# Designed miniproteins, single chains, continued (3), part 62

Each design is a single chain, and the fold is of that chain. pLDDT is the mean over its residues in the fold that is shown.

## One batch from the design tools (miniprotein)

Design m10127
Fold by ESMFold2-Fast:
Structure m10127 (fold): chain A 106 residues (1-106)
Amino acid sequence: MEEREERLLREVARILGVPVEEVRETGDASLPAAERARRLGELLGMRELGELVAEALERGEITPEAREALLELGRAWLEVLRRAAERLGDDESVEAVDRALALGAE
């Protein structure tokens, strides 16, 4: 599991053209949630959405716009993870991402 996660993060970094450390930072539970949202938005080229989510988290007020931004960021992240899993031939991770995307559409 840990080795699989590291392989996925490295492939995500390759797809996005960034250092693997930047990808790890977006998932680092030791960072504030608002900081992770900003980093994820920057990583995905969706900086405005990341900032909307970060501001809502810092204020403790989730607006409809912030909720929509969070869903869009999550979907974009899952789509990059799916591409990484496909490139690695990791069918189990592809199926897990497809299941998560289907649940988010309900």
Scores: mean pLDDT 79

Design m10128
Fold by ESMFold2-Fast:
Structure m10128 (fold): chain A 88 residues (1-88)
Amino acid sequence: AKAAVDAIKAKAEAAAKAAIEEVKKWSPEAVKKGEEEAKNNVETIKARAEALAADDPELLKNVAEKKADEMAEALKKKTLEIAKEYEE
């Protein structure tokens, strides 16, 4: 279970970091809003992964192997979309 949780967390954190690097070229307000959204999304993914590890470790392993990349990409897209409203 720990390896699957750690993999999901690492991918979520990497996606958040990549989104913030993209946002840095827009505006200081976009960076602030992007960082807030990225932090919330990473914390949500971590909480879900840890809850799933307690309830269903086999399902967590499946999510880590098949869906973690999709979840990370969705986090990046959502973070960029929210920050883009402030890109002026």
Scores: mean pLDDT 78

Design m10129
Fold by ESMFold2-Fast:
Structure m10129 (fold): chain A 91 residues (1-91)
Amino acid sequence: SEAEQYFLQAKEYLKQGDLEKAKEYARKALELYAKAGNYDAVATLLDSFAGYLKLYAGEEELAERLRELAERLFAGEDPEGVVKEALELLE
């Protein structure tokens, strides 16, 4: 899917040290999954991206916040509010 391609690009940008493009492409993927109502994919993206942020960018605080948002989505808590907060964190 287009969302999957954007997220693959986001991960590659993190491996290359381009945090700003990584966040941009992660936001593009997140917006597409959210528009489709696929909140399981949103949660999985946030959890996976948090791991990459910690490993490749040293962004431990951002990674922890995204992981907490993923946990809320997996628990079925406020999907629209969580998506909004995740998009704000990735600006």
Scores: mean pLDDT 89

Design m10130
Fold by ESMFold2-Fast:
Structure m10130 (fold): chain A 79 residues (1-79)
Amino acid sequence: SAEGALARLEELLARARGGASREEVAAGLREILAETTDPRVRDAIQTLLLAIERNPDMSPEEIARRLEGAIALVRQVLA
C-alpha cells in the first residue's frame, strides 16, 4: 500500500541518516518498489533510485535530502 511504502521510506531515511551505505539505500528502495503498486509512488521511488544509481559520488547528505523529497511527495499522494 502507499501507507506501507511511506513507513518503509521513513525507516530507510532513518537508516541513511544513521550511516547506511549508498548501496544499502538503493537495495532498500528496490525492495519498497517491488511491494508498491500506486503508480505515482512507484514513479517517485524509481526516479530517486535511478538518481542514486547513476551518481556514484552522491553524498550521504544528498541521499538523505532526496529521500526526504520522495517522502514529502508520497505524503501528498496520501493526502
Scores: mean pLDDT 85

Design m10131
Fold by ESMFold2-Fast:
Structure m10131 (fold): chain A 102 residues (1-102)
Amino acid sequence: MDAVEEAALELLRAMVEELKPILSPEAYQLLMEAIDLARQALKARQAGDLELAEKLNQQAIEKLGQARKLISTLPKDAQDKIAEALREVAARAQALQDAAEA
């Protein structure tokens, strides 16, 4: 289970790094911070600190919301590429989850 969640976060991080040239510097930073917060939340949950995990997840959601607002101001071509990359990462993360449950 932990390996699947870590792999999904690594896929998301790799996607954000690949999209760096078309993301604004602020959107890139917010996405990277959100991924790091999600990773910290996963570790807190594994350690049994559910309150800390919830706080870190909420902070990650806030950073993602800020990044989405910035992305919505980009040209359509950039938004389309970002949406495509996110769909690919989601599909790969789902495939990893399905494989782990099989």
Scores: mean pLDDT 79

Design m10132
Fold by ESMFold2-Fast:
Structure m10132 (fold): chain A 63 residues (1-63)
Amino acid sequence: MKKKEEELERRRQEIRDVLQELVTAIKNGDKEAVNEAVDRLAEIAGLTPEGKELLKRAVDNMV
C-alpha cells in the first residue's frame, strides 16, 4: 500500500475513542486516565511536546 485512506480513517476513529475516554475519565475524576487520553489526542493531532504539556495542564485544571 502506497497512499492509503486507512491512515485518515484510523486517526478519525482514534479521535472518537479518545474523546469518549476523556469524557468518562473527567466524570470519574481519574486524572491518570485523563492524562493518558490527552497524550493520545496530542499524538494523533501531531502536537509538539510543548503543545502537549500545555494541553495536559489545561485539562488537568478542568478536573
Scores: mean pLDDT 72

Design m10133
Fold by ESMFold2-Fast:
Structure m10133 (fold): chain A 69 residues (1-69)
Amino acid sequence: SPLTVADAVEKVKRLTDLSDEEAEKVVLQALLQLGLEPTLDTVIPEEKVDELLRILSERTGVPVARLRE
């Protein structure tokens, strides 16, 4: 299944103690850094998934391997 921004937010919430608002903010900021549309309905292109997970790892301290399912 394609990874959506909402899916990425749920992964961050599950793997961190961040609030819903903080998790959403972290993911949306990562999307802006990648030049992607900063909305929860945005589908992340497959070729951008690894870059997104790396940015999320740097921002949250969660290892990329834990963010990858």
Scores: mean pLDDT 82

Design m10134
Fold by ESMFold2-Fast:
Structure m10134 (fold): chain A 77 residues (1-77)
Amino acid sequence: MQDEKHAQIIIEKAPELLELLEAGDYEALEELLKKLATEKKILAAQAVLKALENLDREEVVEKLKKELKELIEKQKE
C-alpha cells in the first residue's frame, strides 16, 4: 500500500527531520524533503517543501516539530 510505504519512510526519517528542524538547518531539511518528494514520490514531503518556500516558515517549522516529536515518541513507546 502506498500510504503504508510512505508512512514507513516518514517514520524512519522523522528523527533526522526533527534534528534538522531543531538545529535550524533549513537548507539540509529542504534537500532531504526534496529527495523524499522526488526520489520516493512522497506527496506529503512535496507539500511540506511548498509550505516552507511559499508560506510562513516559522509556523510550518513549529507545526512540523510538534508532529515529528509526537510521531517519534509514539514509535518509542
Scores: mean pLDDT 65

Design m10135
Fold by ESMFold2-Fast:
Structure m10135 (fold): chain A 71 residues (1-71)
Amino acid sequence: SRDDIIQKLQQLKQDFVDEISPVDPAVAAEMSKRGDEIIDLIKKEKNLLHSMALYLAFSGEIFVAKQRIRR
């Protein structure tokens, strides 16, 4: 459901912040804000496929950010 997607996105956002904040607090803050914006969009979205697309897009952004920061 859409609520399940929101919960997964909230978890993904929090995991990223917890992992990255000690290394790059600016990137952690930026992605946290981005995640909140996407969650708000999903809450207003009636189309489940669009909600899934937004979640996947954010997951990709998180993946790329982690790959650039990881040591």
Scores: mean pLDDT 81

Design m10136
Fold by ESMFold2-Fast:
Structure m10136 (fold): chain A 101 residues (1-101)
Amino acid sequence: SEREKLFNILSKVVEALEKPEFKEFLEAHPDLKKAVEELKELLEKKDYDGILEFLEKLRELFGENAKGLSRLEVLGIYLGLIEYEYQEALSKEIGEILLSE
């Protein structure tokens, strides 16, 4: 189902970002750390509606730039902006997860 695909993709993204090698990166980026923690809690609770609300908040932050994009495409852009400014290893791992749809 679409729900199962979304949970599987987001679980892999959270697991990648919570690896020990990314701990210092997340500590240096408090807003990203909070977003990862919020998403993790929603996944642990299996709160599908909360996950959709989280993704729609990201869409709202991008405004016109997010118009006509899917929730996963908006997440991909959000992570891509982080990737552009930061570590190559994180960028590669997140990119591989998103392409695994």
Scores: mean pLDDT 69

Design m10137
Fold by ESMFold2-Fast:
Structure m10137 (fold): chain A 73 residues (1-73)
Amino acid sequence: MTLKEKILKEMEQALSDLRKAVEAGDEEAFRAAWERFQTLASKGYLLNIIDGNDEEFKKKLDELVEEAYRLRR
């Protein structure tokens, strides 16, 4: 598994935790999952910049970030 694949997998897990927290109305669980998600997203975008221009990786990062922001609203 590449570092990019690992980041995407961990972001998907954090996004799943966000969805569960929203469904449960658990604000503390949501905050914890949101912080974890933001940290992973930041690492992903930084990796994309320093490791070259990977359009597919960036597209996947953007899609996951958009889904997380929809859950926050």
Scores: mean pLDDT 83

Design m10138
Fold by ESMFold2-Fast:
Structure m10138 (fold): chain A 75 residues (1-75)
Amino acid sequence: AEEEFARAVRELADLIPDPVKATALMMLTLADVHDGRPADEIAQRAKELALESGADPDAVNEATERLKAAIERLQ
Protein backbone atom coordinates (compact mmCIF):
# COMPACT_ATOMS: atom_id res chain seq x y z
CA ALA A 1 0.00 0.00 0.00
CA GLU A 2 2.67 2.56 1.02
CA GLU A 3 5.00 1.59 -1.88
CA GLU A 4 2.06 1.74 -4.31
CA PHE A 5 1.08 5.19 -3.02
CA ALA A 6 4.66 6.51 -3.30
CA ARG A 7 4.88 5.14 -6.86
CA ALA A 8 1.52 6.66 -7.88
CA VAL A 9 2.42 10.10 -6.47
CA ARG A 10 5.83 10.01 -8.22
CA GLU A 11 4.27 8.85 -11.51
CA LEU A 12 1.82 11.78 -11.54
CA ALA A 13 4.52 14.29 -10.46
CA ASP A 14 6.86 13.05 -13.24
CA LEU A 15 4.24 14.13 -15.82
CA ILE A 16 4.80 17.78 -14.77
CA PRO A 17 7.68 19.48 -16.68
CA ASP A 18 8.26 22.16 -13.99
CA PRO A 19 10.14 20.63 -11.00
CA VAL A 20 8.77 23.28 -8.59
CA LYS A 21 5.17 22.48 -9.59
CA ALA A 22 5.93 18.72 -9.46
CA THR A 23 7.21 19.17 -5.88
CA ALA A 24 4.11 21.23 -4.98
CA LEU A 25 1.86 18.39 -6.25
CA MET A 26 3.76 15.83 -4.14
CA MET A 27 3.61 18.02 -0.99
CA LEU A 28 -0.10 18.84 -1.45
CA THR A 29 -1.01 15.18 -2.03
CA LEU A 30 0.92 14.05 1.09
CA ALA A 31 -0.71 16.83 3.18
CA ASP A 32 -4.21 15.89 1.94
CA VAL A 33 -3.63 12.20 2.83
CA HIS A 34 -2.29 13.21 6.28
CA ASP A 35 -5.40 15.41 6.79
CA GLY A 36 -7.65 12.39 6.07
CA ARG A 37 -9.34 13.84 2.97
CA PRO A 38 -11.42 11.43 0.82
CA ALA A 39 -9.44 9.67 -1.92
CA ASP A 40 -11.63 11.16 -4.69
CA GLU A 41 -11.01 14.74 -3.44
CA ILE A 42 -7.24 14.18 -3.18
CA ALA A 43 -7.09 12.62 -6.66
CA GLN A 44 -9.19 15.45 -8.16
CA ARG A 45 -6.96 18.16 -6.64
CA ALA A 46 -3.81 16.39 -7.84
CA LYS A 47 -5.33 15.98 -11.33
CA GLU A 48 -6.25 19.69 -11.54
CA LEU A 49 -2.75 20.78 -10.44
CA ALA A 50 -1.09 18.43 -12.96
CA LEU A 51 -3.30 19.67 -15.83
CA GLU A 52 -2.70 23.33 -14.89
CA SER A 53 1.04 22.51 -14.84
CA GLY A 54 1.07 21.37 -18.50
CA ALA A 55 0.87 17.58 -18.09
CA ASP A 56 -0.63 15.43 -20.88
CA PRO A 57 -4.38 14.95 -20.10
CA ASP A 58 -4.46 11.26 -21.14
CA ALA A 59 -1.43 10.37 -18.99
CA VAL A 60 -2.86 12.43 -16.09
CA ASN A 61 -6.18 10.55 -16.24
CA GLU A 62 -4.40 7.16 -16.03
CA ALA A 63 -1.99 8.27 -13.27
CA THR A 64 -4.81 9.91 -11.27
CA GLU A 65 -6.90 6.70 -11.36
CA ARG A 66 -3.89 4.75 -10.01
CA LEU A 67 -3.33 7.43 -7.33
CA LYS A 68 -6.98 7.26 -6.21
CA ALA A 69 -6.81 3.45 -5.93
CA ALA A 70 -3.54 3.66 -3.96
CA ILE A 71 -5.01 6.21 -1.50
CA GLU A 72 -8.13 4.03 -1.02
CA ARG A 73 -5.84 1.11 -0.06
CA LEU A 74 -4.08 3.34 2.54
CA GLN A 75 -7.45 4.20 4.13
Scores: mean pLDDT 82

Design m10139
Fold by ESMFold2-Fast:
Structure m10139 (fold): chain A 100 residues (1-100)
Amino acid sequence: SALARAVEAVEAEARAVAGEFSEEDRRILEEILEAVREAVAAGASLDEVGELVVEKLKEKKASFEVALRAIGLYGAMARAAGVPLDEVSARMQRMYEEVS
């Protein structure tokens, strides 16, 4: 699917910044990305993926830095899946409001 390819594309970016995070923050981000991969492989919609990211960030009490990266990666996935920039920005803003 387009989402599955988008997840693969952003995984390299997530790995590239892993060294900038604490061990705990990196582990939380990796757990969120793994949950997203499994959900997308099971046929989850982009809306369901966004809800999953917010749920996991709240569940894990993720730092602002982890939330910023996870929501940013969701935005990159949405763009790669063909969602217009204005809609992606609105989705990301809602996610930030939900986790703050």
Scores: mean pLDDT 80

Design m10140
Fold by ESMFold2-Fast:
Structure m10140 (fold): chain A 82 residues (1-82)
Amino acid sequence: MEKLERLKEAVERLNDPDPDVRWEAVQEVGRITLELVREGNPELLKEAAKILKEGADKSKDPTVAKYLRDIAEYLEKKAEEL
């Protein structure tokens, strides 16, 4: 799924030292998350949540880790509602 690959790339860019790159990555994660929720596919939402959790676990920045975990929890809840 192309959106899941875009999500992985955006998550990696959240750890970029350039604040402009990080800002664009935050916006891209938000856009992809919204697109996935609108599609209403629970399997894709769960896969996206797994990507975000793995990104959080690998992140050295606690703010990035929290951001990714919060979105992952949101997507898991949405998958259960579908």
Scores: mean pLDDT 81

Design m10141
Fold by ESMFold2-Fast:
Structure m10141 (fold): chain A 111 residues (1-111)
Amino acid sequence: SANAEIAELAREATRAMLAKDFEALEEYLRRLAELAARAVGPDARWAAVVLDGTPEARARAEAVVAAAREGDVVALANVGDLDYALELLARLEATHPDATLLALSEEGTRW
């Protein structure tokens, strides 16, 4: 059931992204991160960031990277900041290899 719920939330997040409904996208992304964190364990933390090309979104993402711990879940959605999103994902994979990363892009469901 958890895998089916994750798949449904990812589909809804993708629809919101394509419709440019960024409020709905952020909500679905937060629900995805929370559900994934529960699968990791009761003490797992989560964060969700919509990368929309704004300095504010980048500042939130940098704070998430700085605060990330082993076993944390980080959900990222790219809606206009692809080069930064790819760099951020590579940094997270290098510095926090034990973190669970969820990535969505307007180019597709994963990148």
Scores: mean pLDDT 80

Design m10142
Fold by ESMFold2-Fast:
Structure m10142 (fold): chain A 60 residues (1-60)
Amino acid sequence: SMSERYERVLAGIGEIADKNFSPEEAERLIKQAEERLAEDPTDSTAGDFVYELQLKIHES
């Protein structure tokens, strides 16, 4: 399932979140996670990923 692939990708991004992502790249990743959430609203992994990236963009 593509859902499992996205979960592993999103889990992996957490360890590289301390690396500098451009705002455009971060927005692209957020968009992908939001598309997954639209498919499965109970996906807490995608929800947490969106929240953390948005926080990093907006608070810095």
Scores: mean pLDDT 59

Design m10143
Fold by ESMFold2-Fast:
Structure m10143 (fold): chain A 80 residues (1-80)
Amino acid sequence: GPPIPTERGGLSKEEAEIIYNDLKTLSIATFGELLTGKVWKTWAESLLSPRSVIPADVIEAIRNSETPDAFRAGLLSLAK
């Protein structure tokens, strides 16, 4: 699809880093399954809670990340 704009808002940089750090502490197998979408639906529903303003298209862009660094960069882009 077309590129996702860098700015989406809704998360602070601190919140985005906390989320990433929580995911990073998971085993590589669990983290990989989260990124491949096997548990991503449940994770995305959690991010779409009333306190979250992350659009589904941005979540899809993050989900398609191939590396932890790309995933972190995606989360941090939402904090602006």
Scores: mean pLDDT 52

Design m10144
Fold by ESMFold2-Fast:
Structure m10144 (fold): chain A 85 residues (1-85)
Amino acid sequence: SKEQQIKDLREQYNEAVKNKDYKTAIEILKQMKALRPDDAAEYDTDIQAEEAALKGDFKKARELVLKNVADRIRRIGDEIDEELA
């Protein structure tokens, strides 16, 4: 299933990151983006973070990861506000 494919790719992504294989991590993220285009913006941010890490720019990689987390928290907040309205 599509869900099983994403799960398998996520496990491969985690191994690539653990091994500091940022090139493989980027390729796996691109495959996940193709399978879940509705989540493309989040995958694009993760891809940019891994590309920054590949270039040795860990400060930028960290900033991109934190932005992705902040954007997710904001969306959850907006959802709660809509429910309370």
Scores: mean pLDDT 79

Design m10145
Fold by ESMFold2-Fast:
Structure m10145 (fold): chain A 116 residues (1-116)
Amino acid sequence: STTVLVHVVAEVDPRTGKRFISVVALRVDAAGRSTLIDLWFDEKGDKAATIERVEALVQEALDAGQTVTLRYVDTATGKEETWTVRSRADLEAAVAALRALLAPVKAEPVKYLKPK
């Protein structure tokens, strides 16, 4: 059996104070050997883009019948969180927790017409 590890790393550039986010997806075999599936990096620290990328990677693994270990690390604070994701409901719960850890997100002003 194989599992997928999705690792979200939040870092702060000490020279600029800007937050950077990396997402790494690895396939882990029964012997504990890792193969890189995907590497994604957000230079702007866009938490919404990070969440979308995590959801896409985890959903692909779930669609393949795999269990996902989702891990968050903030290297500046030492905060770590880990979730085991086996279903869409697990993913939704993990994403809600991850969104809180990455908050506050700078919201762009969205203009939309609300249909009645």
Scores: mean pLDDT 74

Design m10146
Fold by ESMFold2-Fast:
Order: C-alpha cells, then structure tokens, then sequence
Structure m10146 (fold): chain A 96 residues (1-96)
C-alpha cells in the first residue's frame, strides 16, 4: 500500500540520516566506535519515531483508533528495524 510504504520509507530515512550524523559527531569527539554507533542508531530511531508520530498526529483528522494504532506500530517497528540495520552495518564495517 502506497501510504504504508511512504511511512516506512520516511521513518527509515529519518532514522538513518540522524543516526549517521550523530554517530559521525560522536566518532569525531573520540567516542569508541561501538558506543558511537549504538548511541547514533538509537538517537536516529527515537528522532524518527518522534517526527513520524507528530506528522501522523497532524494528518490524523480524527482517524479511527485502530487505524492510528496500526500506523504508530508501523513507525515504531520501522525505526527499530533501521536501528538494527545501522548496528549490523557498523559490525560489518568493523569486521572488514
């Protein structure tokens, strides 16, 4: 479904962009790579959830509780997936 796909893509994009930026900043400050990656990925996921849920609240126009709950769950699951992907990418890069 186009709406579900759009929400997934936007949530993932925000999580990755913020996560990468935070990780790069922490690495530049001398934070160890694993700690920087974990903090960055988590911060990105939290920011993505906050931003996407705010957007959904603005778009809601009083949707059914079931519809909103489904979208909120999708946002949270997508952000958690992005966090895991960023951590997996960091581990793969460290192993190379």
Amino acid sequence: MALVELIRERTRDIARAVGDAVTARLLAQGVPGDEAARTGARTGAEEAVRTALQLLEDLANNPSPEFYQGLEELVRETAEEAERELLAEHRAAAAA
Scores: mean pLDDT 78

Design m10147
Fold by ESMFold2-Fast:
Structure m10147 (fold): chain A 82 residues (1-82)
Amino acid sequence: MIEEELKRQIEEIKAGTGGVNIDLVAKALEEQRYDAVKELADALIERGKETGNPNLIKLGETLKELVDRKVSAEEAKKILES
C-alpha cells in the first residue's frame, strides 16, 4: 500500500501536478519502511536528472539523509516542511 502511494507521488511530481506527501514519508519512517523511502529518494533523484529539476534532486538527497540518520517522523516533518 505505502509503496503504491509513494509511486503515485512520483508520477504526480513528474506531471507537475503535485509534490511529495510529507505525512506519507513521515509514516513510512515511523514504520521503519526505510527501503520504500530510499526507493522514493532514488526515483526523485533520477527523475530530477532526467527532467532537469534540481528541486527533485535536492528532495531525494534529503530523504536519503533522513533514512541514514534514522530520524523520527516528527523531525522528518520539520525538515521537509522547511
Scores: mean pLDDT 75

Design m10148
Fold by ESMFold2-Fast:
Structure m10148 (fold): chain A 75 residues (1-75)
Amino acid sequence: LSEEQQNEIIESLGRMAYAVAKLIPGTSDEEAERIGRLVREMSLAELAGDEEAKAKAKAELQKLIDEVDAKAAAL
């Protein structure tokens, strides 16, 4: 794939993650946007071979998902 096509796929993954996060009850726009950004960061790090950046983004994403799920379960 071209660099342009790879970037478009990554942007689409971020938007899909945002849309899915918005379906979770109690999820704010800020939380959904952050989930989308972290998915994009993780995907970019994977393409760059940056294992440290990928691990960091993955850890932050998992923590945020856990927080959103816990909040939804409390509603």
Scores: mean pLDDT 80

Design m10149
Fold by ESMFold2-Fast:
Structure m10149 (fold): chain A 89 residues (1-89)
Amino acid sequence: SIEEFIAEYNQMVDELVALLEELRAAKSLAELEEKYAALRAKLKEMRDFLKEQREKLNLPFSDEDIDRGIARLEEQVEKVYEEKKAELS
C-alpha cells in the first residue's frame, strides 16, 4: 500500500541520515571506509526499493527520475567522504 511504502521510505531515509552522521564522526580511515561502503549499499537498496515500488504502485515518476535523485544523494555522500578523508589523512 501507499501507507506501507511511505513508512518504509521514511525508515530508509532515517537510516541514511544516521549513516551519514556516522561517516562525519569517523575517527580513522578504516572507520570512514566502512561507513562509506555502508552508505553506498544503503543508497543502492533505496534505489532498488523505489524502482520496485514505482512499478507495483504505478507511481507518477520514472526510473530515470529515481536514478537522478539517488545520484544527487551519492554526490552529497562523496563530498562528505572526500572532506573527511582529507581531515584524517
Scores: mean pLDDT 87

Design m10150
Fold by ESMFold2-Fast:
Structure m10150 (fold): chain A 77 residues (1-77)
Amino acid sequence: SNEERLRELYEAGKFVPDEEAEKFIPLLSHPDPEIRRMAASMLRSEKAREALLRALSDPEPAVREAALQALGGMGPS
């Protein structure tokens, strides 16, 4: 599953590849805050920018922090 693949990448210390980004964007809205945090910490594709901006309003502080760091790493515009 996409959740299992995300955990595999997270444990390996890898970011989500750009070509796989669209599959993981829905995980930013997952009911499990740990999965949302992992997705936010690993997504760096421009395809995820709008979803990461929404994650800045996430109820979990760790998810908001991860999304902010991700957006900072993607650069301006």
Scores: mean pLDDT 81

Design m10151
Fold by ESMFold2-Fast:
Structure m10151 (fold): chain A 75 residues (1-75)
Amino acid sequence: MSEEERRRRLEELAAGYRRALIENFAKQLGVSRAEVRELLRNGELFDEEGVRWTTESVDAIARAAALGRLDAAAA
């Protein structure tokens, strides 16, 4: 794969993982995805273990998951 193609696939996978994380939080908290995004933006989202999540932390985890998936697919 070219670096450009790899970057595009990484961004697409990261977007997918980010959506899955937001959906899981919405299900856990019993709120809409829009409310999850607002809580993340305000730094007010806490998971069941009391860990604080932000938009930046969700983006970082989603990107890490996407990179791992892309590297596994390349092997």
Scores: mean pLDDT 79

Design m10152
Fold by ESMFold2-Fast:
Structure m10152 (fold): chain A 63 residues (1-63)
Amino acid sequence: TEVTGEQLERLRAFLADGRYHTLAELSRATGLPRAVVRRLLALYEAAGLAEYSAAAGGWAAVP
């Protein structure tokens, strides 16, 4: 699926809000399918830009 710069900026802004977010929340916020969001999160995590917390049940930007 083609991802726009606007959708990427929305994802980054949501991750940077200081809270952990679920795949469902990030999908709703960006308008991207969950599978696409999961793939982007995997790339961000590999790059050290985002982390998953099992305790919080979601993803957030790495400070």
Scores: mean pLDDT 81

Design m10153
Fold by ESMFold2-Fast:
Structure m10153 (fold): chain A 73 residues (1-73)
Amino acid sequence: SYRDLLIEIARLVKKLYDEGKSFEEIKKEVRKFVWEKTDDPAEAIRLEIQAYTLYQAYKKDPEKFKKLVEELE
């Protein structure tokens, strides 16, 4: 589902950020992941935009982000 993909993207963004990946490297990995998981281009584009929003949220407040991801599961 869209929700399950969004949770997986949030986890991927967190993992890559914690590994010290740059924003550009994270964008590249997210794009690859999204386009391998969905055949719907509109869903893929929407998920990429959400991933960038999640990246900014995690960068600003990692503790709050972690709680939000846990509550969505």
Scores: mean pLDDT 79

Design m10154
Fold by ESMFold2-Fast:
Structure m10154 (fold): chain A 103 residues (1-103)
Amino acid sequence: DKEKENLKVLEELFKEFKEKLPKELEKMSEEELKEKLEQAEKIIAQYDEALAYLDANPDAEALDPLGNVASLEEKKYYIELLLELAKLIKEETEKLLEELKKK
């Protein structure tokens, strides 16, 4: 079942990303951190709108990138997982930028 396999891969990548994120951000310049923060804020806004749309339209059908119909539950789960990642990026990036400001 490719859908279940894809979900497991996504969850594993999420875990690895969370473990590696602090070290990757430490290597970034102030300008790169500001760009990453802006990107994370835009992604959060987009995913928040997408979740609100799906909550207002519970019978909505969505196509995956391959043109297959995704269920509402699967779509929400993927968006929520990506939203959690984007929020984590925002929080860690804001923390590093605040530390740089004090120096």
Scores: mean pLDDT 73

Design m10155
Fold by ESMFold2-Fast:
Structure m10155 (fold): chain A 107 residues (1-107)
Amino acid sequence: SLGVAPSEAAMAAAARAALEDPAVLEEVKEKLKEAAEKAKENLGKNVSYEIEIPGVPSGGLRARVVARKDGRIVLEVRVLPEVKALAEPKFRELAKEAGIEEVRVHT
């Protein structure tokens, strides 16, 4: 808040709350579908579309859809280590529903 980074515990708590909220997951899924369609129009251009996750600071959970130069569409997720086990299966399912070919989850 106000230019100060939230604590790691606060960021992890926000990420867990979002990933356990069906309304947040549905909103993220729609954003992923929109980003995937934009990526399809920009295949090979090596452009990325950041996905806003409601209520979560980027230090806790960050997602982007990448239209790679090789023509693949990839979902890249960065998450705190303590949230990875919860985040990875949820983002893999959301990506599948959005038509995204590959998911990479980083800590």
Scores: mean pLDDT 83

Design m10156
Fold by ESMFold2-Fast:
Structure m10156 (fold): chain A 70 residues (1-70)
Amino acid sequence: VDPVQLAAAIAELRRAFGGAEEVTVEQLRELGKETGSEALLAAADRLEEEGIERATVEQAARVIVEVNMQ
């Protein structure tokens, strides 16, 4: 994972969720719908497929960057 892209994704999630340390898959999906971000929607789907309901902002950001590379 690119550390610059990871840092940027972490910063955007913290801005969107008011500095929260954790986000739910539902919160990521709603943000993706509001912003039209396919990467956020794909990241939410991947976390849900792995049985993850709540992730740290860092974990969620890593998944967002990884799905953007596909």
Scores: mean pLDDT 81

Design m10157
Fold by ESMFold2-Fast:
Structure m10157 (fold): chain A 69 residues (1-69)
Amino acid sequence: SSSDKGQKLVDEASKYGRKGDSEKTKKYAEEAAKAGASPFDMQTAAETVKRAGNKEGYEYSKKAAEKSS
């Protein structure tokens, strides 16, 4: 389902975000939004990126979540 695909992309974004890869975090967060990921799931994942110390990745993920339907 679009929800399952979106969640997998959210998980990839948070994985790269926690590693400090902001470019991949942005890419996967934007793809997650396009795939219909829940804004709540995207925001929750973004918070884990912020807690890992990647503020840039957090800002990209949060912006993508705002564009999610």
Scores: mean pLDDT 81

Design m10158
Fold by ESMFold2-Fast:
Structure m10158 (fold): chain A 71 residues (1-71)
Amino acid sequence: MEEEVKAFLEEAIANVDTLTPEQARLVANQLALELKRIGKEEMADRLQKLSDEGATPEQIKAALREALAEL
């Protein structure tokens, strides 16, 4: 479970700057759900908030890097 989420984070970080803002927010939302499932609720809440507030791909990439570093 954690390894799958880590792989998803690494893939998302590599590709997020090529996505539209809408696509980047969808990725953040999906990763928030996966992080919540493995008990990383604080990290999940941060990504969900960014998605809800219309964060830029750059802001989402920074948050994804923070999440990966905390795993």
Scores: mean pLDDT 81

Design m10159
Fold by ESMFold2-Fast:
Structure m10159 (fold): chain A 67 residues (1-67)
Amino acid sequence: MKEVTVVRVDVEAEASEDGKVYRVKATLHLSDGSSIEEEKVLHSEEELEKYWEELKSLLGKTVLVPA
């Protein structure tokens, strides 16, 4: 395990046709040039905003990755 820093967060969100479901793909770019991808299905715009704020809070944080 090695410690790396989250240097960039990218989020792609797709809304369903009725606007009730959001499929979100988040990519966390790490200081060693690697990335972590996470996908979620969210059921409201409020959940989407909360998830985005949580992801932004990871910017500049250290995480452990396999060495």
Scores: mean pLDDT 77

Design m10160
Fold by ESMFold2-Fast:
Structure m10160 (fold): chain A 62 residues (1-62)
Amino acid sequence: MLTREQIKERAVLLAALYLLRGKSEDEAKQAARDYLQTHGVSVSEEELNEILEKAKELLAKR
């Protein structure tokens, strides 16, 4: 079973994938939100912004 933290890590990867495909930051945030909701994880707007920033950091460190 995936932990809450593992689900959030996957949301970061999904947001990064959307950004790599040329999607907007809003589309990346929406994809992460939808993924988290599908797995029963509720997050605040602040946590979604943190996920987006982590996704951007992940891409910058490649």
Scores: mean pLDDT 81

